Designed miniproteins, single chains, continued (5). Designs and how they scored, part 95

Each design is a single chain, and the fold is of that chain. pLDDT is the mean over its residues in the fold that is shown.

## One batch from the design tools (miniprotein)

Design m19298
Fold by ESMFold2-Fast:
Structure m19298 (fold): chain A 99 residues (1-99)
Amino acid sequence: MTIPKEELELEIELALTQMALSIALLALERGADPKEVAEELEKLMRKLLENFRKAGASEEALRKIEEEAREAVEALERGDIEAFRREAEELVRTMEEAV
């Protein structure tokens, strides 16, 4: 079956988010500053949310994704890498449910 363009666009954004979160976790494991990682991740998440909106994600899904992304960034700003890992897993799960 041919995947609809909008569904494909959402799946690509999901994959990019999963990669970004994995790279962030790897950087943190290598001793990167959590606050610097938080700043870069916040910029990336803002762009990904705009792309999800353009791809036709529902307003309810977008609000939930934005909330989860904010919680993940806030965990990093506190230096809580373990909380960030949990919030990142929840964010990915929420995005998977939106696709």
Scores: mean pLDDT 78

Design m19299
Fold by ESMFold2-Fast:
Structure m19299 (fold): chain A 65 residues (1-65)
Amino acid sequence: GPAEVEAILERAERAVVRAYLAGVPVEALDKLAPLIRAARTPEEILAAAGRVSPLVRAELERVLA
């Protein structure tokens, strides 16, 4: 439901911040934001992240596992 999506988005936001601090370019992170908001499942978030940056995908896998 909406509360589950919100919790996933909060965890994804923290992973994006960690990726930014690890040196992922802002251009790659900007492409992720709309894809994460459109995602309905953790698998969709991971798939979107992997298409934009493997480093962001790795950080999201740690947060979502």
Scores: mean pLDDT 71

Design m19300
Fold by ESMFold2-Fast:
Structure m19300 (fold): chain A 81 residues (1-81)
Amino acid sequence: MRLVQVNTAAASVDTGDASFTVGEPRLAAPGELISETVVVETADRPVTVTAAPVPSDGVTHHSDVVAEGERFSVVTETVLL
């Protein structure tokens, strides 16, 4: 397989009012480290969330990120093509 499809989504788990935000799908090389940034709309304001780097290895990665005092769940799905 030559490429990996990357889909990233984030939601706030502390506010409960945040919209589920999906990042733009992209292609990556297998094993490439992926650091994705997503803007999550919370009840008060938009918050920019950057996940820690994860490998493009064909599995789904889950990360907890704390930004502006709120906890965000970030999901990075990688699919081998």
Scores: mean pLDDT 79

Design m19301
Fold by ESMFold2-Fast:
Structure m19301 (fold): chain A 59 residues (1-59)
Amino acid sequence: NLCSELVQAINNCDLDALERLISSVPELSRMHPSMLCSLDKENVARILRALDCPLYELY
């Protein structure tokens, strides 16, 4: 499960990590790493729910 890595990469705006994660997750394949860095908590939570990720990483 890549959920914790994804949340950490978004919070740190780690573009290299986000590129690797996007390549590994088909649902994210149309997103650019910079788009993920600019998302608010509500949109991050929406993506996590779509990926069946727990939201505790946001707390």
Scores: mean pLDDT 73

Design m19302
Fold by ESMFold2-Fast:
Structure m19302 (fold): chain A 85 residues (1-85)
Amino acid sequence: SMEEENKKKAEEYFKKAEDLISQAETALRQGRYDEAIRLAKEALDYYKEAIKNYNGNVEDTKRITAGALRAIGLIIEAELMKRRE
């Protein structure tokens, strides 16, 4: 039951992170670089919370890690694009 609750909580954080990444990608495409950076940073925080709740599960850890790396990539890309304006 506790493991089920922790997994459900981790899945909720992961879903929130994925929703924020989708918003960040939309903001990036629209040239809203500051918003894209903010959303991707918020997504990264939710990925961190998700991984804390997936204690020892390698498959879920890999999935969350991939999302976190995507968030980092979006931040770097948005900051690079912003500096070229």
Scores: mean pLDDT 84

Design m19303
Fold by ESMFold2-Fast:
Structure m19303 (fold): chain A 94 residues (1-94)
Amino acid sequence: MSEEEIKEMLKKLEELEKSVEKEVAAELKLKLAKVLEKEGYEELALKLYDEVAEKYPDTKYAAEALEKRAELLEKQGKLEEAKKDREKAEELKK
């Protein structure tokens, strides 16, 4: 996947977020983050997972996004950051 394709997808996602329900916006952003992670764009995936949790904390996708972000951080050796994300995910499930 090219950097230009990623930039176009991010712009389209931002426009869609303004016009769809929060649940749909959170799902789409989470799905894009998972695709970016799979394609090796780990830093962009971390940012999108964080944005799902920050912008859509009341959706069922917020906790999943933090758990996925924690898994990526653990793979990078950032264990304290991962622990904080897991703690936030548990709070969102309450």
Scores: mean pLDDT 83

Design m19304
Fold by ESMFold2-Fast:
Structure m19304 (fold): chain A 96 residues (1-96)
Amino acid sequence: MTEEEKKKLFEEAEKKIQAKIDSDPALQARLAELDAEAERAAAAGAGRETVLRLLGRALAALLGVDRVAETEEELLALYGELFGEEVAEEMREVLA
C-alpha cells in the first residue's frame, strides 16, 4: 500500500468518525471527558500503557460499547470493529 493510499484510508475513517460524533451530543460529552482525562494523565507523566488504555476507552465510546481494551490486541480489535480490518492491520504495524 502506498503512503497516499494509507492517507486516504485514514481520512475516510476520520470522516466516518466525525459524522458520528457530530450527530451524537452524548458521544461528544463522553469524548470530552476522555480528552480531559488524557490531559491530566499527560501532565502527570503517564506512560504508554495509560495512553493506550485511554485510546481504548475512546474507541469503545465511538462504538457504543462498555468494553475496556487492556492489551494492544484488544485495542486493535476495537479499531477493526470501528474502521475495518485494513486500518487495524496498519495500526498493528504502528504499535509494533
Scores: mean pLDDT 74

Design m19305
Fold by ESMFold2-Fast:
Structure m19305 (fold): chain A 80 residues (1-80)
Amino acid sequence: KFKELAEEAAKIVEEAAEKSPDPLVRHTLRQLAEGIREAAEKGDYEKAIELLKQASDVLRKAGFTEEAEKVEKYAKEIEK
């Protein structure tokens, strides 16, 4: 279920954005969550996976290690 997995991952990214005290990190994560949802709505598998991997990297650099691992796991599940 590609759309469902992408939406669950986008929610994790959006929740991390809400928790972030850094306005730039918040903006970047919100943009990534929106991009993931948009790619999922369009059925763009490659774009969704790319954005999920970017989101995981941004989350790790921002200290959201647990959220980054969850998002990476969703990306791997979609890649199957």
Scores: mean pLDDT 83

Design m19306
Fold by ESMFold2-Fast:
Structure m19306 (fold): chain A 76 residues (1-76)
Amino acid sequence: MEEEVKRAVYEFLKPLLSEEKAEEAAEIAARAVRMGRETGMTDAQTVQLITRELSPLLSEELAREVAELAVRVARE
């Protein structure tokens, strides 16, 4: 699951960002998804957490798209 989230986010961001930034964003998203599951956060709360943590690295709109993708992949 964590590796699947990392891969999905990385592949989504790779054409938009440098490889280093795409990897960093993927790690942040995967950790936030894991934290949300371990602490009993709702999907909506997890999306908000990921969006907030990625906002310094990405635009708010792009961070939200990544957050929604990460939560969707984690449900599978």
Scores: mean pLDDT 82

Design m19307
Fold by ESMFold2-Fast:
Structure m19307 (fold): chain A 110 residues (1-110)
Amino acid sequence: DIKKLEEEIKKKREEWVKTTKTYPFLVDPADPNRDTFPVKELTDEEIRKLVDEAIEKYGLPEEMRKLVHEILDLALKLPPSYRSYVLSQILTAIERKDLERLKKILEDLK
């Protein structure tokens, strides 16, 4: 259920912003596509950390971990709105342990 995971991602981002750091696109939870407010730039390494924490939480096998990292390397070159979309897709695939979904996301980015 993709929409359920999008809601979970939004909640986790709101909690992360509140407890750790304030990030521009995570500060406006009313619009998850509002990545245009440039008060403090989120570092690529902080995004990678969020994904790595999800991988650890759901216990992904090595094959899927490698695919997720490759997808993330490509996604971090995209504008913030597209990065948020791809991150949502990655986190959905992580929760579902969906190898075929991860492969499709990677192919769509190449």
Scores: mean pLDDT 65

Design m19308
Fold by ESMFold2-Fast:
Structure m19308 (fold): chain A 72 residues (1-72)
Amino acid sequence: SAVEKVLEALKELIEAEQNNDFKGMEEAAKRIIEAAKELPKDLRESILKSLYEHAKSLGLEETAKEAEEALK
């Protein structure tokens, strides 16, 4: 399911952050964005807003932009 894909990608994001693996963080975040597109609007927007703020805090500017664009 799309929810299972988001949860698996979130796990990958956490692991990449623990290892300071910026490429892994970007790849995991992109998978979250793609999986979230298949979710109901309210859940999708909640996940994408959270990811946007988190990506900004990590300096992942391109990922933050992709999450923001997916909200439109």
Scores: mean pLDDT 85

Design m19309
Fold by ESMFold2-Fast:
Structure m19309 (fold): chain A 58 residues (1-58)
Amino acid sequence: LTEKQKAIKETIEAMYKAGILDVLAFQKDNAEYLAKYGAKVDGKLDEKTLKAMIDILS
């Protein structure tokens, strides 16, 4: 990961731990990108969803 991608990852993980990240809403809004990574629309921040979020926000 680039320095920018690492910072984005840390921000996403911090927001998820704080309970302020609506993962399900993100997955629904970005279903097309999630399909590319094989991620499910299940409301969980799994590795595939996290990778998709990093790539979208990079």
Scores: mean pLDDT 76

Design m19310
Fold by ESMFold2-Fast:
Structure m19310 (fold): chain A 58 residues (1-58)
Amino acid sequence: MKISPDEFLAMVREALERAKAVGAELDMDGVKEMAAKHVAPEDQDAVIAQAEALAASF
């Protein structure tokens, strides 16, 4: 079962907010693994790039 890119990015944003609250770094390797498991193959590169850009803005 695959989730939409928008749902995946919402999850990444929530994870970044949690990491920021506790002074930790988000595990970007974990984010890439979740994208590979849950996002359609054609969308994976785009959502990973967007997730990295989102992480850089935090």
Scores: mean pLDDT 79

Design m19311
Fold by ESMFold2-Fast:
Structure m19311 (fold): chain A 90 residues (1-90)
Amino acid sequence: GVERAVEIARRAADQGAEQLTAVVPTGPDSAVVVLLVPRSTPLERAVQLAVEEANRILGDRLRVASATVRDVEDYGDHRIVVVDARLEPG
């Protein structure tokens, strides 16, 4: 679930990862995207990266139609952004 994806992002940051994206399906047309980025990354850019990386992970079947920030956690030198995504056919 989403909490596990956030835990994975925190562990990745502790291990020196600069960026990580996880897509957690929440329904047939919905997902939560968890993005780890450097803390210096502006929120607007982080949301853009979350959508771009989610679309890469989803491939040609599904696409992010809309994204809304659920939560932002500052974690050391990193930022973890949690995004609610609505999905549509690709």
Scores: mean pLDDT 88

Design m19312
Fold by ESMFold2-Fast:
Structure m19312 (fold): chain A 79 residues (1-79)
Amino acid sequence: MSEDEWLEARLALVEIQVAIAKKYLDKITDEEKPEVIAFLERVIEEAQRIIEESTNPDIRKQAEEVLKEAKELLEKVKA
């Protein structure tokens, strides 16, 4: 797999993780909140790594969008 193909695969996984969190955001219980926060923090960290590792402008832009959405979801969970 090329470096770009591997980064695209990692980005796709992070996108799926954000989509799952977004879909179930309103159903998160207080008991589940710490696990969801930890999950989103890991997603944010991975998106940041993809941005740092990628020289491809398209991959970087998609990763930046995912990072933004994950941060917005984290703030909503913490509220």
Scores: mean pLDDT 84

Design m19313
Fold by ESMFold2-Fast:
Structure m19313 (fold): chain A 97 residues (1-97)
Amino acid sequence: MEELDKLLKEAIEKNPELAKELTDLYNKVRAAYLQDKSSENRLLLETLKELLKYLVTDKESDKERFLYLLEILKKVPSLKEYVKELEELLKKYEELK
């Protein structure tokens, strides 16, 4: 969680327009993971981490890693609403460039 907290802070500092959406999603993902450390919730946490990394670095390779994990996450029906929020955040970020 320490590494993820640092990435969130850096992502918000570089993208202040997304601060509310990033914080809200981070809190939901963190709560889900702490309540149930299932493989699905671990994958969700890892997918969020890669999105935050892309928002900090703006590197195509970091975006590709996020999209790879997102495609795996899309196969988990219980996480459908998280997938939607992750996709909406990526879209907003790309529109702000």
Scores: mean pLDDT 86

Design m19314
Fold by ESMFold2-Fast:
Structure m19314 (fold): chain A 87 residues (1-87)
Amino acid sequence: SKKEEIVKIVEEMVKKLLELEKDETLRLAFRYFLQEVKKAAETLDLDSLKELTLKGLENMLKNLERNKASKEAIEIVKEAIKKVKEI
């Protein structure tokens, strides 16, 4: 389903981010976001899940930029945003 595709995009993004980031606070935030998207996928329709996921990803991007995260981490989140928008 398209909802499963959104979950898979977030899972792959989080997997890549956890390979780059050693900060436990950021790592917990990434894992928490994935858990929230998985829970939302069980209860929300596709349009609502897509909107919630995009807002979460955009907030994550702003937080990474504010905290001067690596360019690679920023690009990983941007790619996830692009993929979710294309669903």
Scores: mean pLDDT 89

Design m19315
Fold by ESMFold2-Fast:
Structure m19315 (fold): chain A 86 residues (1-86)
Amino acid sequence: HMTEEQRKKLRESLTEEQRVGLELMDEINRVFEEMREKIAAGKPLEEAREDALQRVKEILDRYVKEGKLTPEQAQALLDWIEEELA
């Protein structure tokens, strides 16, 4: 496991664009980790998947609103994630 301190040092060495990308990936990875935990706890697969996709959409919308992603980049990422979950 990468420690929080190691992640902080990595972020400090990145450009703003690279840092935004790392933060976005961390948030998306947390959503999928939560999805896997819910499935392991007995939540129906389809329900957990729908919840995860909704959370990803909310994260991407927030990043677009904050000017960290273009709408095109957000849509491409969402399409890729939906395909990976299918």
Scores: mean pLDDT 77

Design m19316
Fold by ESMFold2-Fast:
Structure m19316 (fold): chain A 92 residues (1-92)
Amino acid sequence: ELEKVKEQLQTLDELSEEEAEKLAPLVLEIKELEEKIKKKIEEEGLTDEEWLELTKELQEEHTKAFQAMLAAGASNVELAEMRKKFLEKILE
């Protein structure tokens, strides 16, 4: 639900109600991509642990880039778009 995503954004990052409303659709898109990845893991017969090992390098690169953007004062929208692109790359 959009409402739950909005509350989560306000609670975790002290975001304004307006910013949470703008980010909620992007967070939902990210969740949909995460669900697609989970289905792909099951279709390949991989465990969550095996998938983490296979994608470790990409996940480490994403974490470092995300932290760098956060430290540089990137907007919440920019951070969400980066997360979405990362998940799309993982699906390949």
Scores: mean pLDDT 71

Design m19317
Fold by ESMFold2-Fast:
Structure m19317 (fold): chain A 99 residues (1-99)
Amino acid sequence: PLEQVREALRLVDEATRALIAGNEDKAKELVQKAIDILRELIKTYGEEDPEVAELAQKAIDLLKKILDPNLTREQKLLYMGEVQRLLDEIRERLEAKEA
């Protein structure tokens, strides 16, 4: 689960940079990959940690909003910041379990 969250964080960071650069297509591709990883995390780990599943689902819901072509870049970047915060919370929770 920790490696999946780290990969999702990397993809979200790359997607944020792509949005800032105006590369909408690259951002959408990276967002979709992040959604797929988080769905797999919920499927494989969600029963073991329902709180991680809840946080991951919130992140997926925000990422799906970012895929809406009617949203402004500003709104998409705001949602990206919220996604990063949720994923950092999951990462910190999982890292604490390994300490």
Scores: mean pLDDT 84

Design m19318
Fold by ESMFold2-Fast:
Parts: C-alpha cells; structure tokens; sequence
Structure m19318 (fold): chain A 87 residues (1-87)
C-alpha cells in the first residue's frame, strides 16, 4: 500500500539521518526551508495572478534561498537529491 511505502521511505530517511547525524540536521533544516519557500511560491502562482506578479514572487523566493546561504542551499539540494535517489 501507499502507506506502507511511505513508512518504508520514512525508515530509509531515518537510517540515512543516523548515518549523517551531524550533516543530517543542517541539511534537513535547509531542505525544510527550501521546501517551504517552494511551496509558498507554488501557492502564489495562482492562475488568477498576473505572470509578472508570479515571476516577481519566484525571484523573491530564489533570492531568499540564496540569502539562506548559497553553500547551505547547495548542501541541502545535494542531500535532497541523494535522499530521493535512495528511494
């Protein structure tokens, strides 16, 4: 079932987190921040919103992601990709 697969994925995530405990905390926090920013941008990209307003919101979110630290964002992306590839 989808629930069993989600639980198995969650266990794999916990095992990966245990292996990279020192790196996992910072990566998780950065990934969470980037995910929240991405979700906010997607929520702002309403079909009722003008294309220019949507682009401005996207650029603002991208600038905030860079401001969170280009290094932190890069690390979070690397860890996130590795996490997805391990599923």
Amino acid sequence: SAAERALADGRTGAELDAKGEKEGDAAKEAAGALTAIGAAVLALYDPEMSPEEAIAALREAAEVAKELGGKLAEKALKEGIEYIESK
Scores: mean pLDDT 53

Design m19319
Fold by ESMFold2-Fast:
Structure m19319 (fold): chain A 88 residues (1-88)
Amino acid sequence: SAMEVRELIGRAVQAARAGDGETALELLRRAFEEIKRSTEPNEVKKQMLEDLIGALRLIGKLQPEYREELEELRDEVKSELEKLEKEL
């Protein structure tokens, strides 16, 4: 659900602020998997993907040692968003 995705993103940001980049990355990956499995309307999925992209940018600034892995995940999320927009 959108609420579960937002909770995962919120926890990822908290982990990143606490210096735990590994947990932050894991939680963002889990959020992405939840979005891909979601049966929510495409407009809601688009909003969830956009929220995830915002979190990836923020966490990349907070956790520079994980920036490359976060940028790779961001590219995957952007690809999914582009596919979804073509289906709208």
Scores: mean pLDDT 86

Design m19320
Fold by ESMFold2-Fast:
Structure m19320 (fold): chain A 63 residues (1-63)
Amino acid sequence: VEATALRDYFNPKFPEASFKKGDKLELLGRPETRPDRVLARNLETGRIGQVPVSYVSKAGPLL
């Protein structure tokens, strides 16, 4: 599922997983133990990381 970053995000433990508002993301899945997070690939950089669901907007219905 494709999504767009709603705001800038920086993770100090995984700096390569950061993104900027407007970046295109591919949602890869949601960890069962961490429903507030989603595993996403930044299509601009190719980096993958877990990010807060509230920081991303998907094309289509609400999460």
Scores: mean pLDDT 67

Design m19321
Fold by ESMFold2-Fast:
Structure m19321 (fold): chain A 109 residues (1-109)
Amino acid sequence: SEFDKVVEELRKEIRKGLEMVEAGKLDPDVFIDTVNKVAILLIIAMYEDVETALSLLERAVQLIKKTIEENKDKKVEPTPEQLERARRAAENLDYMLDLLKSKIEEKLK
């Protein structure tokens, strides 16, 4: 489904961003801020119809892609605490995507 495709694209972009943070190629605070903004979009999507939820997920994908592109040349060495926060933010978002997928599947029957 188009929904599953967008969810998997969002997971891929989050993973890419986290890998860049771990490699010191992306500011961990920028990544965490962006993941938190995506989480807000996912929360809103949980209370919307399927078409609106899909649109919000597509916006989330574009937000991550834009943030990575605009910040990819900024080298920042993350602290252990920043790495742990970034990993937890990504893991929490994966969990939220699973919840959203479950709620959308229930709305689709």
Scores: mean pLDDT 85

Design m19322
Fold by ESMFold2-Fast:
Structure m19322 (fold): chain A 65 residues (1-65)
Amino acid sequence: SGKEAFERAAEAAKEAGYDVLAEALEEGSKLSVEEALKLIEETSKDPESKEAAKLVAEALRAVSE
């Protein structure tokens, strides 16, 4: 269930303090998991954001089918 994956990923991003990434994931709840992972990669271009992006990607992977 992709929607549940996005909800958990958004929560992980918010917990890490990346509110912009969390908002993008909430808006992307209609996307597939693969499309969401691409969005995360596009958003996390800064080195400091890459650690949060890894946590978010793992959350998506854990709840994806």
Scores: mean pLDDT 66

Design m19323
Fold by ESMFold2-Fast:
Structure m19323 (fold): chain A 100 residues (1-100)
Amino acid sequence: DAEAAYQRLMDSLDSELADIDEQLARLDQLIEQQRQQGNQELVDRLEKAKQRLEQIKQVIEDTRARLEALKAAGQLTVASVEQLEREYNSRIYEISTSDV
């Protein structure tokens, strides 16, 4: 069922997005706290971690937009959802393993 596959992936992406937003909010608090303490090396590391999470957030938002576009175009199939999920997982893996 293409609609069931769509909904499962959308629900998964929405859950991931909420988790990333919470992590970004925590990082912003830590960055400000460490900046006030003069820990510039730690600030730089936290800013790189934030940049990585922002890249992941962009991939989630891009994948959601592509899913919505497939549905709007009447091109929603189980295969197209599985392909987008595979591409999503590949992009997340690439960001998560990037040397920064």
Scores: mean pLDDT 87

Design m19324
Fold by ESMFold2-Fast:
Structure m19324 (fold): chain A 58 residues (1-58)
Amino acid sequence: SEGIELGKEAARAGEEAGAPALGRAGEHQSILNAKRGDEEGARKDAEAGLRAAEEAGR
């Protein structure tokens, strides 16, 4: 779903920016929440991770 896909983008952005932990944290939480049916939480966690990773890189 969108949360999981955003989480994957966060992980990738973190790798590119040299801050993989930030992106990975967002991906991990988004996957867990999505599997539990918390799509809103998954999306928010993924967006936060992506934003943090992007900010760290640029």
Scores: mean pLDDT 71

Design m19325
Fold by ESMFold2-Fast:
Structure m19325 (fold): chain A 97 residues (1-97)
Amino acid sequence: TVTLKVTLTYNSETKELTVTVTVLEGEAKKVRVKINGVLVLEKENVKAGDTYSGSIPAEPGTYEITVEVTDLDGKVYTKTVTVTIEPDETVTLTFTF
């Protein structure tokens, strides 16, 4: 079992959407995060306690967030969530694989 916390923060000054992934439990060979199909973050050999961030140019609006986890046996699991991002808000999502 792998549990990830994904936090989405919009910065109105830079006009960037930042995705932060924190590994709450477990281990994975690879974690990838895509926003509207665009790869924002890819990390290998992730473990509980690890935190990673990536940013893309964006405006407030509705986005499709896709998280892919490759387990230690090489099996790929994918989960997708649609979220609305507003300038004054932080969105936090939890994924369990």
Scores: mean pLDDT 83

Design m19326
Fold by ESMFold2-Fast:
Structure m19326 (fold): chain A 60 residues (1-60)
Amino acid sequence: MSPEEAAERADRLAAAGAVVGDEEAVKLGQQGSKYALEGNAEKAEELNRQAEERLRKAGF
């Protein structure tokens, strides 16, 4: 995944976390976006996966 793609995914996950009311998912998505913008796509993808898992458990 490119850093730009990781950042876009992170922003969408943070938005989904806000809709669901999961503050931790929002934080994970925001951190993923920051790492992606720094060029660390690997770390961003790891954080995005954690946010996605939380949202999946919440029924997303």
Scores: mean pLDDT 81

Design m19327
Fold by ESMFold2-Fast:
Structure m19327 (fold): chain A 86 residues (1-86)
Amino acid sequence: SFRERLREVAEEARKAGLSKEEIKAAILQEAGNEIVRRLGKALDPEYAARLTELLREGDFEGALELIEEQDPELARAAREVIEEIE
């Protein structure tokens, strides 16, 4: 499941010694990458850049909202995995 994939991303980031904020960014980036993979050319070409900017600024709620606009189930999975590391 995607939730399991996001947990694997979180665990890899943790093993690499990343901070909690960096682990959250990695989870949200993976969810965003999945949206790009699934929607491809149907997606706004600036979507990936907008997501990256939000994550760079530490705006995790903004990133979750951007993901939820395209895929509410992926956003829910990301939120649940983030809650597990809080």
Scores: mean pLDDT 85

Design m19328
Fold by ESMFold2-Fast:
Structure m19328 (fold): chain A 68 residues (1-68)
Amino acid sequence: MSYADIIIRIASKEFGLSESDLREVYNLIKREKLSLEEAAELLQRRFGLSERDARGLAAGLLTAVEND
């Protein structure tokens, strides 16, 4: 199981989001090479997360990209 699989599963449970939607966003972040700020804005727009939660999740997803 990758680090991405772990963070997606945790975020799915914590925020009530589908794992497939989180995986799609993870793949978009990796493909487009989004910054922390861009990833956080995407998460706020797509899932309605607060700035704090979006930044935290974005940091986790970017760490997963580095370990991919």
Scores: mean pLDDT 84

Design m19329
Fold by ESMFold2-Fast:
Structure m19329 (fold): chain A 104 residues (1-104)
Amino acid sequence: MNAEIKALLQKMRDELLKASEAARKGDEKELEKHREELLKTIKEYNDLVNEAKKKGIKVPLIPSEISASLTAAMLLYIAGASNEVLAEKFQEVADKIDEFLKSL
């Protein structure tokens, strides 16, 4: 369980970094691809956390600050924020997840 949670968090970080790079390059197709993979990974993470809770298994949960930053990044994308703003925000969230991973 903890290994699977860690792998999903690593994938979230990697997809955020790739989305940030695509945004900086103005590559709309790559940005959309990595955003879709990120959303899929977030769903897989939430499903796994919910199953762990049902089984009474203690798993590392992302801090509320990281969850809020991730939500803000998605809202900025939907609002049509500039590529520079999106790149910086995706990088910020990726850095926060990376720091959290180092604490596990």
Scores: mean pLDDT 84

Design m19330
Fold by ESMFold2-Fast:
Structure m19330 (fold): chain A 61 residues (1-61)
Amino acid sequence: MSDEEVLEILKSKIPELEKKYGVKITLYDAFNYEVTGGTVGQRLAARRTLDSLRTKLTALN
């Protein structure tokens, strides 16, 4: 899977994650993003979910 395909999939999940965790997520590319707003715990949960999705997508050979 290409970095562009990973980024597109992550972008499709951003509105759901922002609503679920009460944060704002800005994607710069497939590996670089920023999470702002909410509590520290909400930002960590959102980051962990994004990192898990990214790892799953990039680990598929």
Scores: mean pLDDT 78

Design m19331
Fold by ESMFold2-Fast:
Structure m19331 (fold): chain A 87 residues (1-87)
Amino acid sequence: SSLKQKAVAYLTAAHILFAAGEYEAAIELLRKAVEYAKASGDKEFLKEVLEEARRLLERIIEESTDPAVVERAREELERLEEELEKL
C-alpha cells in the first residue's frame, strides 16, 4: 500500500530529524506517520508504527532540554498510548 510506504517514509524522516536535534519537526513527522498508518486500515502495521513512534517520543523527552518540546512530546505520547489501547 502507498499509505504504508508514506508512513514508513515519514517515520524514517522523523528519525533523521531527531538525529539532527530537530525535535519539534520530528514530532510533526511522527504525527504524519501515524495518520498514514491509520489510513492504511492495517491494525498490525498501525501497532508497529505506534510502538516505534512511542520509542522516539520517549527519546525526545530524555534528550531535549527545551521544556516546551518535552511537553509537546509528552502530549503526543499520551495520544499514542490512547490509540494503542483502542487496538
Scores: mean pLDDT 89

